# Designed miniproteins, single chains, continued (3): the designs that were tried, part 63

Each design is a single chain, and the fold is of that chain. pLDDT is the mean over its residues in the fold that is shown.

## One batch from the design tools (miniprotein)

Design m10181
Fold by ESMFold2-Fast:
Structure m10181 (fold): chain A 71 residues (1-71)
Amino acid sequence: SLAEAQERIRREAEGLAAAAEAAGRAEEFVELLRRAAAEARALLPSLSPEERQLAEHAARLAEELAARLEA
């Protein structure tokens, strides 16, 4: 389901964020997350409703992780 896909993406992203912090690469990962979120949002008008929902959740997750890593 869409919810299961979103949960899997969230867990994978959180794992990558933790690994980046442990490696001392949090700043690089924040830049990657911000770029990914911007790209996802730029694509929203050209996506189907189902794709838009997944892309919006991915963009929000990336923005939330970036904010957490910058704290």
Scores: mean pLDDT 82

Design m10182
Fold by ESMFold2-Fast:
Structure m10182 (fold): chain A 71 residues (1-71)
Amino acid sequence: SAKPHAEKGVELEKQGNYVEAAEEYLKALEIAPQSLVLQARLRKVIEKLKEQGKYEEAEKAEKFLEELEAK
């Protein structure tokens, strides 16, 4: 189920832990790739990662979203 990963991602995002939040949203999207809500949450976390200078983590998440949209 994607729900536990999505819920953990939201909690981590509230704590400002955007790296782990992105990882949990990626796991949720592997289970529910068509979730527009999860895709939107991951995009917001990508923006926060860039604000923190965490460009490698942001790029990894961006590539994942691009691969989902290519299908």
Scores: mean pLDDT 85

Design m10183
Fold by ESMFold2-Fast:
Structure m10183 (fold): chain A 67 residues (1-67)
Amino acid sequence: DDALVEEAVAELEKVLPAELLAQARGISVAAARELIRQTVRRAAAGDTSTPLQRVAATLLEEIRERQ
């Protein structure tokens, strides 16, 4: 569900702004925002291999439980 993914992306960006991630990784802000979105999509598919994916999975679960 794209709406669930976008809500989780918005919540992640409150904690980790795309601008800070872009600077830390030496990539563009657009690429950093896409990386956050990709991380959320991977977590939604059950992939929790990275710390950021685990945070995204928790946010997705909290959003689902709230609905």
Scores: mean pLDDT 79

Design m10184
Fold by ESMFold2-Fast:
Structure m10184 (fold): chain A 86 residues (1-86)
Amino acid sequence: DLTEKAIESEIRLAEEHLEAGDVVRAARSAIYALKAVIHVSKDEKEIEQLNAIIKEIETALRAGDRAALEAAVRKGIEAVKKALEK
């Protein structure tokens, strides 16, 4: 499915940006992937968890907290990968 391939591409970009130290770009790719999973998910509990991670990333971005942002982005990447295993 085109949606799954798009999500996988965004997660790869997020990982590449994290490796490059580009945490803000990694966050943008992670948020995109998280929103795409939410759009196709039928699991209400999963949707709530992914929305909570998006809020955590957005909060860290607004605060300029690089360490919190990196941790939130890594958490988001892991959550998307887990969702795609279904």
Scores: mean pLDDT 85

Design m10185
Fold by ESMFold2-Fast:
Structure m10185 (fold): chain A 91 residues (1-91)
Amino acid sequence: MEEILEEAKRIARDLIAQSSMTFTPEQIAQYEQQAADLAKRLLTSERIPKKYVLPIVRETMEGLIALSEKKGRVVFATDQDIESVRLTYEP
C-alpha cells in the first residue's frame, strides 16, 4: 500500500515537471498530498480494482494540471471532485 501512495506522489511530480506552468514548492507539496490522498481513498474502495488506482490518479491529476494551465493558476481537487472520480469508475 505504501508503494502505491509513493507512486501517486511521483505521478503528480512528473506531471508538474512536464507542465507549462511554474508551481511553487508549496503547491507541488499540496499536489503530491492530494494525489496520495486520492490513491488512499481509491484503495479503500472495495469496488475499484487495485490495478486501476494509479491510472485514475494520473487521469485526475492530468485534468487538474490542464485546468490550471487553462486558468493560468494552480487548481486543487475538492472532496466533490474526488467523489465524482470514484463514481465514474463505480457503477
Scores: mean pLDDT 78

Design m10186
Fold by ESMFold2-Fast:
Structure m10186 (fold): chain A 97 residues (1-97)
Amino acid sequence: MELILRAIALGLRIIGLEFDAELEGLGDNPYLQEAINSLKEAVKKLLNEDIEGAEKSIKKAEEALKKMEQAGVPKHVIDELRKLIEEIKELIKKLKE
């Protein structure tokens, strides 16, 4: 699948996770907000071919994820964020090949 279609699909999944988290009363969680915003930034950077910027944004998302695990955020939210991080990392890897 082409870069732009994969990036758009990832962006839609990030937005979906944000809505699901709001419905679960997690919208005010600062670490979840940081992770979601960092994932949105990574997708935006990929669309602009800023691979280094995307890698930095992913690292911010990974740090926020660790803090969310310590704060007791539900496992299904943590697992979905981890999947999104991994898929963006795989896309970055393919773009560097």
Scores: mean pLDDT 82

Design m10187
Fold by ESMFold2-Fast:
Structure m10187 (fold): chain A 95 residues (1-95)
Amino acid sequence: APVRVPPYEVIKDLPKPLQVSGLIGLMLRGGVSVATLSRLLGVPRSTLSRLRRGQPVDMETAERIYKRALERREELIELARRIDPRLAELLERIL
């Protein structure tokens, strides 16, 4: 599914955990499986469903996702690249 990928200039002033959580929401809207990201990031499917709907998560949750994204950087970027190369480029810059 096509997703509207924001330019870095729109998100650059957000804390990195919130940048990553927002991009994960875009990946989910772009068609990445909730089950796949739940396994990769070690977060509940309910949390990912909130991100897919564009609903906020608290900073503690966002920081936990960010730490796991750093640990699984290459796998996450590859999933993003399959949706939109611009998503992969943003994650490469942020992570």
Scores: mean pLDDT 86

Design m10188
Fold by ESMFold2-Fast:
Structure m10188 (fold): chain A 81 residues (1-81)
Amino acid sequence: MPVEVSEKARKAGIAILKALEPIENTGVLVFYDDEADKIVVAAVQTNAEKDHTKEVEDIAKKEAAKYGLEVDVGVNIRSLK
């Protein structure tokens, strides 16, 4: 049901954002994809010397699993002008 799904997605999204907060130089956007029935985590790393893709993926998957939700993780490394 949309209301219950939105509530679970919201709580999972907040948990993911909190868990990813310690990762430096990484901006994170979390949203729910209604068509795919998944949480999507989009992370942008700026001036990162380390690839945090695996850490972001692992953390997001663990947190989403607590709410019974699947997660897709996309990480982009960007240089800002």
Scores: mean pLDDT 70

Design m10189
Fold by ESMFold2-Fast:
Structure m10189 (fold): chain A 66 residues (1-66)
Amino acid sequence: MEFTEEQKEIMEKFLKETHGLPSEEEIKKLAEELGVSEEAVKKYFEDYLSEEGMKAIVEAVDKVLS
């Protein structure tokens, strides 16, 4: 998928604000804002979270279990 640097920054900020768990409605609004399909946004999030998501999940689990 071909995203601009600006679009990537917006998507990364959005994932951080939603703790990597955005709702379908939130994804739809973001896709409209970026002028891309919902599927393109979802695919980017899946690819991003496959690397960053493990770190975020470990941190979230540690805080809950501590």
Scores: mean pLDDT 69

Design m10190
Fold by ESMFold2-Fast:
Structure m10190 (fold): chain A 90 residues (1-90)
Amino acid sequence: SVEYLVERFREAVEEMIKGIEAGEDVDDILERLKAEIEADERLTPEQKEILISGLELLAEEIKENKLSPEEFRELAEYRLEVLEDKLKES
């Protein structure tokens, strides 16, 4: 469902923020999240691709801009709103 897809993205973003705050490398966090998404039986292959692509773009943004956790949260919330709007409008 759209609601589940949005919640999975929100959860993944929160895991990225927590990992960054703990001093983990963004790419290591991303690979872990990609593995979790690929193992999620509730997501279709197309939904997995959408989530992984979204997280990869978000990780690229954080790496290029070296954002603080607060700045990253703001960017992630914006990306989540865009994703939610597009999915809810079918």
Scores: mean pLDDT 77

Design m10191
Fold by ESMFold2-Fast:
Structure m10191 (fold): chain A 85 residues (1-85)
Amino acid sequence: KEELRRVAEEAARLYRELGMEELAEQILREAEELLKSEDEALLTAGLAGAYYELAKALRLAGRDEEAARAAARADALAAEAEALA
């Protein structure tokens, strides 16, 4: 739960810095809904999605190495969520 909130906040901050305020607000709203759940599969899938958004935001900001690491984490979490579902 804490990692999901942190990653969503980081992605939203980067999108906001890029002038993508509506996308930042959407990401934060989606994370808040997920954080109301105790479903491990749903939370893991949500965390994968948050890392994917962080990777996109980092790439747009020109931080390609950090974006690649975030994308790899998202892929690993997506596989974990699929196994839990």
Scores: mean pLDDT 81

Design m10192
Fold by ESMFold2-Fast:
Structure m10192 (fold): chain A 61 residues (1-61)
Amino acid sequence: MYAEGIENLARTLRRLGKDDEAERLEKLAQSARKFEEEGDLKGAKEVYEEAVRLATEAVEA
């Protein structure tokens, strides 16, 4: 699930001490979950792609 993927990324960021970025991803996970519940898989995927971009930038910095 897209939302679960984002939640896993947020947990990784918290372990790295990047709590602010983790908080943002947790909000994105909530949005992705809502889209999935509504059957809007395109919306959920777009939120997931944004979360992956943010997590990658945070980890690679």
Scores: mean pLDDT 82

Design m10193
Fold by ESMFold2-Fast:
Structure m10193 (fold): chain A 79 residues (1-79)
Amino acid sequence: EEREKARNGIIALFLGNVALVAADMGDRETARQAIRGAADNLAKVIGEEKAKEVEQRMLEALDAGDHDALRAILSEAVA
């Protein structure tokens, strides 16, 4: 279980960073898909409810064009 959680946490962090890069490049479609993938993997670490909250906050930051908020949300979620 701990190895599986570590793997899912690493994948979530990787996809979260893909979302940040895609957002900075203006590729909102790739950023949105990466956010969803990050949340799906994060759910295996912090639970479905908290992961959905993180997903929603990241999507809202992306839609607002607030990439600093997007980075802050990702950092908080993996702390």
Scores: mean pLDDT 82

Design m10194
Fold by ESMFold2-Fast:
Structure m10194 (fold): chain A 81 residues (1-81)
Amino acid sequence: DALERARRLAAEASEVLLKGGKKLVEHQDDTEMSQQLEQAISALGLALSRLLADPTDEDALEALRQATEEAQKVVKQAEEK
């Protein structure tokens, strides 16, 4: 079910966006980390918006999955600092 996959991924992406936003605030004085977080959050937000516009778009689902994984990696790097 494409809608069920879309809902699960959208929920995961929303959690990553929230955590990423918090880390961006915490790392405002770290220019490199702030830029990486901002880029990842922006890409994730755009991918999420695209999927929400058409939850049956398989390309949008895959793009959001990849953006979520990339954002999770950047958030983890920020947590380890």
Scores: mean pLDDT 83

Design m10195
Fold by ESMFold2-Fast:
Structure m10195 (fold): chain A 75 residues (1-75)
Amino acid sequence: MSHDVLREAAETNSVETLAAVIQANTDLSAEQARRAAELLRRHPERATDVLGTYLATLGVSREQIDAVIAALQAL
């Protein structure tokens, strides 16, 4: 895909908002969710790749990652 589907969400939402959505859709701690949100804000052009890679390293399933992406797109 030529454009990252989470770019708008990553650029327009606060770290706190992004972290809350990530935490609500995963079993991650508040600290892990905040770290993921900070990565999205720093790399909006690669938001889905950065998020997916980070969540996978924490043991988050593909199903949970897809749910997080869908929830973030709905912001």
Scores: mean pLDDT 83

Design m10196
Fold by ESMFold2-Fast:
Structure m10196 (fold): chain A 62 residues (1-62)
Amino acid sequence: MKYFAVISKTKDGNYVVNLYELGSDINKDVPVMQRTFKTKEDAINWVKNTPFVDIVDIIDIS
């Protein structure tokens, strides 16, 4: 299964990664996984180092 990651910044200054199945609508569909990080670098590194999930795109809206 292929996925895309959306990185957003919370009001608390944290970075949230929402992982969606490829073909999902971010406005309608629930993410398959959500993780929160203290830094944007940690969020990006997690997306890049997820070995069993085929993440084809990173959408940064932070």
Scores: mean pLDDT 78

Design m10197
Fold by ESMFold2-Fast:
Structure m10197 (fold): chain A 86 residues (1-86)
Amino acid sequence: IEEEIIEKIEEIRRKLLARPMSPEVRAQVEQLFDEALELARKGNYEEAIRLVSQAVQIAHAAGAVSLEEMRELTGELAKLAGLASK
């Protein structure tokens, strides 16, 4: 479960950072993912998912992902968090 959440965050990070973005937006997204992974390793999945959601929203605002893709990415993390909570 912990490994699955961390792996999913890393997968989303890879997909998002593969998209064309300005250096400024890329730096913001990278920082949020770094913080999210740190929180996930500490077992704070709710806060980690919040930061990933914020990173995806920033990428969407910059045109890197569609609204539907944003919803799909955040929805998958929410499902994993639900499984981790029992």
Scores: mean pLDDT 76

Design m10198
Fold by ESMFold2-Fast:
Structure m10198 (fold): chain A 59 residues (1-59)
Amino acid sequence: PKISEESVRIAIRLAVEVFGTPLEKIAKKLGISVEDVQAIVDGTASEETLKKAVEKITG
């Protein structure tokens, strides 16, 4: 089953907004910047950033 980029954005947004997970912790786990995590939450992230996040979550 292919996890969509939208599903990844929703998961990250839930972690931040509902579970209160620090942006820094998510950034460190996914190997992206804090600014990239914030962009994913805001829906402004590049396709490359979303693709990298998907790979880290699914691989």
Scores: mean pLDDT 76

Design m10199
Fold by ESMFold2-Fast:
Structure m10199 (fold): chain A 82 residues (1-82)
Amino acid sequence: SLREEALRHLREVIEAAQKSPKVGEEILKHAREMLEALEKGDYDKAIEHASKAFNLAVEAGDTEVAEAARRALQAISRLKQA
């Protein structure tokens, strides 16, 4: 399902952030907010935090976290449109 895809990519963000010494802690905060928003059906808030995680990763040069956040953002956006 689209929800399972979004949760899978959120898990990838968490796993990549745990390995990141630069912005991992701040990205994990946004990942937690994304999970809470998804549980509440607040897809706009989930997209907001996914976008913030992506931008932080890009600014830090953390390509692995950025790619995971991009996939999460796309999956949540599809879920909102469903």
Scores: mean pLDDT 81

Design m10200
Fold by ESMFold2-Fast:
Structure m10200 (fold): chain A 81 residues (1-81)
Amino acid sequence: SLKEKAEEYDRKGREAWKQGNYDEAAKYFELSAEYYEQAGDYVGAIRAYNKAARAYLKSGNLEKAQEYLDKAVEIAKKLRE
């Protein structure tokens, strides 16, 4: 399922992060977030986009970090929490 794919990519992202491979971690968290969005799990998507942004920040990619922070904010606004 889409949610199982999101969870698998989140796991891969966490493994890459533990190894210090922040660019790889960011890409996995990005994929996880996209699958959470497709599954309608917007809370999961917000968490995954925030993880992607943090990983891009760690790798020095400030433009991508801001892009994924903005994506998380836009999803949060749609939830109206």
Scores: mean pLDDT 88

Design m10201
Fold by ESMFold2-Fast:
Structure m10201 (fold): chain A 81 residues (1-81)
Amino acid sequence: SEIDKLLAELRATLEALGVPEAVRDEILAAVRAYLATGDEAAGRRALALILETSHRLGRDPSPVLELLGRLVRAARAARAA
């Protein structure tokens, strides 16, 4: 599915940025929870982890945030269908 493809791209992008595996797994779990339930707390957790980790690593979060936006749009489209 488009969502699975975008989640794989998100994992690969986080890995390329040097995000540790445990943190990548936490981000992906929070993203999946948000996409499945619309839980704002899960969405805020995913965003906080992305921003905090990017800041710690001295990396631009923009590519990750762009992928997150694409994931949210794809999930909304799938629910509307």
Scores: mean pLDDT 85

Design m10202
Fold by ESMFold2-Fast:
Structure m10202 (fold): chain A 82 residues (1-82)
Amino acid sequence: MSFEEALERIHEIVRDAARRLPTLSDEEQRRLVAETQSRLGDILVEAVEDPSLSPAQIEQLARLVEQAMRQLLEDPRNIRLP
């Protein structure tokens, strides 16, 4: 997996969650957030196992995931990712 491919996958997962969250009940939103965290975690695991990615790139992906999850919880309608 390339660094750019990982970024695109993270953006896609986050945008999907952001679209779905406003249509769900509070309990369903909590379940979707947990599922989204799991999916993003899987990407980080794949990134760590990829020898073509530098430690700095892996750290950038981890920070992006943290930022995305924070924004999803605060305001899913206004997701802003680099």
Scores: mean pLDDT 81

Design m10203
Fold by ESMFold2-Fast:
Structure m10203 (fold): chain A 83 residues (1-83)
Amino acid sequence: MSREERIARAEEVAARIEALLAAGRYEEALALAEKAAEEYKDDPLTVGVAYAGMAAAYAAMGDLERARELLAEAARLYAEALA
């Protein structure tokens, strides 16, 4: 998979998660993000996007501690993807 193809996939996953979050469908956003993180576990960019999406859902549901932990993990995954 090319760099451009990996970025396009990450953007598609992000867009789907963001649409569910915007609709207030937080449980569905979490399920989609968890599935994406498992399916693309060897792609740190897509896993990072999934973790950021899970963090947004948990924050919206009031679980700020879990959201913070997931955001830290997403940041680390993005650093790995850019290396």
Scores: mean pLDDT 86

Design m10204
Fold by ESMFold2-Fast:
Structure m10204 (fold): chain A 60 residues (1-60)
Amino acid sequence: MEERVRAAELGYSYAQKAIEEGKKHGEEARNQVLAEFDKAAAEMSPEEAEALRRTVERQL
């Protein structure tokens, strides 16, 4: 449970960073942040990765 909550919080942070970078520095900066979260998701458990991706998708 705690790990999924942490993954969701991390997802929210990535989504906010992607939105901010895209708004200020364009599509390439946004895509770089999105690539960073993909790498982070690959390093965690399937349940945590799903919570992370779901949160990012929900915010974007």
Scores: mean pLDDT 77

Design m10205
Fold by ESMFold2-Fast:
Structure m10205 (fold): chain A 93 residues (1-93)
Amino acid sequence: MTSEEIVEAFRERYENGASLAELAEERLKFLGVTDEELIKELKEAIERGDFERAAEVEKQLQSPEALKKHAEFLAKETGKKEEVEKLLEEKLK
């Protein structure tokens, strides 16, 4: 699946009322998170309203590698690739 297909799928699901847990799972998979337990834990935390636990799981994605992948996703979504790349370089210095 290409980045464009993932972005289009997210938009379509959002417009059709996709749950926050589904959107979170798809975002983690897009970021290259392959830890099925981490994805499951985030979904279960969101579904039960445990936002403190959900935030702890999200913090594990704030590594430099995760930030880079998230920046790539945002660049594709907004079309502002150069601006996003510049911000990422400043944060990693």
Scores: mean pLDDT 60

Design m10206
Fold by ESMFold2-Fast:
Structure m10206 (fold): chain A 68 residues (1-68)
Amino acid sequence: MKQELIKQGDELFKKALEYIDKGDLLSAIELMNKSVKLYLQAGDKDLARKKYSELISKMNEELRKQMP
């Protein structure tokens, strides 16, 4: 059901943000991909786009802190 897929996507989205904050970018990327796929499976391309952009923005912020 669409609502269940969105809920699962939101759960993985939150976990991806936690891993970005921890600096575990590999785990964050894996969770991002799973989260976005769930939003796409739910048929909500706009939601998927917004969530993907938010995760990329957060990841870029964290990467800038770790740049040599």
Scores: mean pLDDT 79

Design m10207
Fold by ESMFold2-Fast:
Structure m10207 (fold): chain A 99 residues (1-99)
Amino acid sequence: MSREEIEALIAEEGAKYDVDPAFIRAVLEEETGFDPDAIAERDYPGNRKGEPVDFRRFIPGLAELIQTFGRGKPAREQLEILGILDEERRERILAMLGV
């Protein structure tokens, strides 16, 4: 999958689930670096640990989780809902979001 296709999915799924595309992008950058050959370091939405990341499942899964459980919550709590429990990773994502 190309970077252009990943960016299109971020925009489309963000709009569909009413989730900030910048939030989805920051999570993807920290978790995968937008590498189409990235291997899942843990269980992600749509992927198991040790499997190649399927961006077509991962991006909608992130947006759906935030829409379902994270609406109206602070960005830090939304990252915890996504299973991002490492404090240094959360601080990097929050910095990308300007919070």
Scores: mean pLDDT 78

Design m10208
Fold by ESMFold2-Fast:
Formats: sequence, C-alpha cells, structure tokens
Structure m10208 (fold): chain A 106 residues (1-106)
Amino acid sequence: SPNLITALDHVSLAIHHLYEAYENLEKKDIDGAKEHIELAIEHAREAKKYAPPEAARLIERAIEHAREALRNAEKKDLDGAKEQIQRAIQYLQEAALILQQQIDQS
C-alpha cells in the first residue's frame, strides 16, 4: 500500500525532527528547536493526507502538541516545550504502530 508507506515515512521524519528539536532545547538553541518543530509539523501534515482515519486522528493530536511546543519555545518555557515534544512523539509512535500493522496485513 503506497499510501500507508508514504504516511509511515512522513511519521518517521516527524519523529526524527521532534527528537532534533528536543536536543536543540537541551543546548538552549531555541531557534534551532523551533525550525525542527516546524519541519515535524509539516511532515505530520503530509502523513495525515495518506493515513487511514485512526492513524490520522493520532497524527492530528501530535500536531496539536507540536504547536503547543512551538508556543512554549517562543515564550522561552523550555521545560514546557520539552514536555509537549515528548507527548507529540508518543502520539506519532502510536500512529506508526497502526500504520506498520496495516502494512504487514497488506
């Protein structure tokens, strides 16, 4: 299923960028963190276009938490931003499991 593989690829890229954002916050590089959060949101939006409804709902929750991470980073609330990044990663990991299960059944 090309759509499921495309969705999973973009979910994986979104997770990668959220980990990069987290590491930038550890270094107190707020601008670098914001750039990676924005890239994660873009990849999550692309994943959502190809994802089945259950995975798409989890991806949307991840986008909401990533947007809140961006807001917290802008306010220089680094701990709040890190917490929101971790929640976004958790929702994307749940979406990835659903996508992987459906690929394995195809």
Scores: mean pLDDT 93

Design m10209
Fold by ESMFold2-Fast:
Structure m10209 (fold): chain A 92 residues (1-92)
Amino acid sequence: DDLDLLRPDPLLKELLEKAGWTEETLTRVDILSLFMKYIVDEKLVVSQPGQVGVIDVSGTLLGEILGVDSFPLSNLPEIKEKLLEHATVVEP
């Protein structure tokens, strides 16, 4: 899995480029690392006392890719899989 090169679709590529990526292909691990960097850099995590953490993606490129305005941190594994649906394995 870590050896497979993936080609992101135009929306995912734009998000990855905003996170500092400029190539055409990258690994699954690279996509997930850049996704987490995007969340941190854009300060998308909302925390309130006594509440579960939420990632607010309203009005962001990530929100457009995922088709949602926000999601709880507990949904992060499902969101990561949905994000990877925007990339295609590259044949050698």
Scores: mean pLDDT 78

Design m10210
Fold by ESMFold2-Fast:
Structure m10210 (fold): chain A 107 residues (1-107)
Amino acid sequence: MKMVVSIAAVVNGKLRVETKELPEMSPEEAVNQAIEDYAKATGATAELLEEKTIKVPGGDDIYVKRYRLTAGGLEVPVVVAAGTESNKDEVRRIAQEEAERLAKEMA
């Protein structure tokens, strides 16, 4: 089954979210690839803060990792969520909500 990954970051108080469709892979592989690519693109170092699985009523589970990204003395909350393509809207929504929560926790 195709995977979907959403990366949500709060930068200078603004929520930024991107969602990508991926070929068949594990949710963990999808999340790890997404954060590695994002860190390289931004020149940042990613620190893993939390890993969890969120159960979706009537759908497949969504895998989530929460990170602190550091670049040039700036700390950015980033959340990466992955799930099946059929749960695309839920993956994006969960990534957004978790990133906003992490931003409040890091403030």
Scores: mean pLDDT 83

Design m10211
Fold by ESMFold2-Fast:
Structure m10211 (fold): chain A 68 residues (1-68)
Amino acid sequence: DPILVEVSKIFQDMLKNNNFKGALKGLEELARRAEKEGDLETAEYVRELKEFLERVEQRRKRAQRLLT
């Protein structure tokens, strides 16, 4: 699935460049593209990944406070 390949690239860029904002924007754009193509299941999956990434960032900030 080309959209899932793009999701992988977004995550790789986020990890390599610490580009969290870019990752959230990229995932939203991919979800909109999937909806436009009529692939509602993939759009929902990509949005779930965005929500998961937002939760991971919140947990990361909390973990940093606990480790210091």
Scores: mean pLDDT 78

Design m10212
Fold by ESMFold2-Fast:
Structure m10212 (fold): chain A 80 residues (1-80)
Amino acid sequence: MPKIVSYKVEKEVGADKTVVTITLTFEDGREATITVTINGGDADVKVEVDEEKGIVTVTGGGKTVSIKAIPDSEQHVTLE
């Protein structure tokens, strides 16, 4: 699988939800988008990316999820 060479994190804070959009660029020029919805309004968000394994770990609202980034995919995850 191609390595991740860059990523962008956008945080949108709502009244009851925080939405984190992570756009990843792979070494072959393909992109992937991961959208994580965190219940709890203004949640502290930590994003960690393993560029070699293509694993994105998102922590927010006291919860953690690990997601495998797949080139040319859009993935949606909700943290309850």
Scores: mean pLDDT 80

Design m10213
Fold by ESMFold2-Fast:
Structure m10213 (fold): chain A 79 residues (1-79)
Amino acid sequence: SEIEEELRGMIRRLRELIAWLKANRDGIAPETLAAILQKLIDEMDRAYKLYGSYMSPEQREELLRLLEEARRLLEEAKA
């Protein structure tokens, strides 16, 4: 399904973005990092609510893990 391909691509890009933010956090102003992470959390939460029923159980678990990781990074950015 086209939506399943889109969701797979979205989760891959989210994984890569969070990994990049985590690796580069020391080079980003805390306020900027917090703003990026908050937007990302809001987008992931919305995706889960809108498309969760179209995701495999494994995709839902991965999205929830990425959400948790982003929330942890946000708390760390608040210093």
Scores: mean pLDDT 85

Design m10214
Fold by ESMFold2-Fast:
Structure m10214 (fold): chain A 67 residues (1-67)
Amino acid sequence: GMLSDEAREKIAEAVKEFVNADGSVTPEGREAIAEVLKSAGYEKAAEAVRDATTLQEILGAIAEHGK
């Protein structure tokens, strides 16, 4: 995939921890996911995720900028 297996695994863990049942994401969850992306070298995806408020917006940002 466009993301490394390690980055995908860490993002999945952060999503499990910080995403609410309705698909909304806490500010803490957004920052945690953004830091994982930045550490993996996806700085543009990390910046886009910081402005996201839902899981769907986060996944869209990763799909667009995780190239």
Scores: mean pLDDT 73

Design m10215
Fold by ESMFold2-Fast:
Structure m10215 (fold): chain A 64 residues (1-64)
Amino acid sequence: SMAEIAAELRELMADEPSVTDAHVEQIARLIVAGRLEEAEKLVAALVSDPARRARAIAYIRSFA
């Protein structure tokens, strides 16, 4: 499940220069831990494209 979440996050945040594999893994861990607000804040800080940011946040919120 965490690997599937990380794979989806990598796709959603593809080509974002500030997003590293370590960031994707951190966001996936926050989602699995139920720390969705922290995951959203990290995405908002890293993802500069508004459309990609909105899709990634919507994905995180789907776990609520």
Scores: mean pLDDT 84

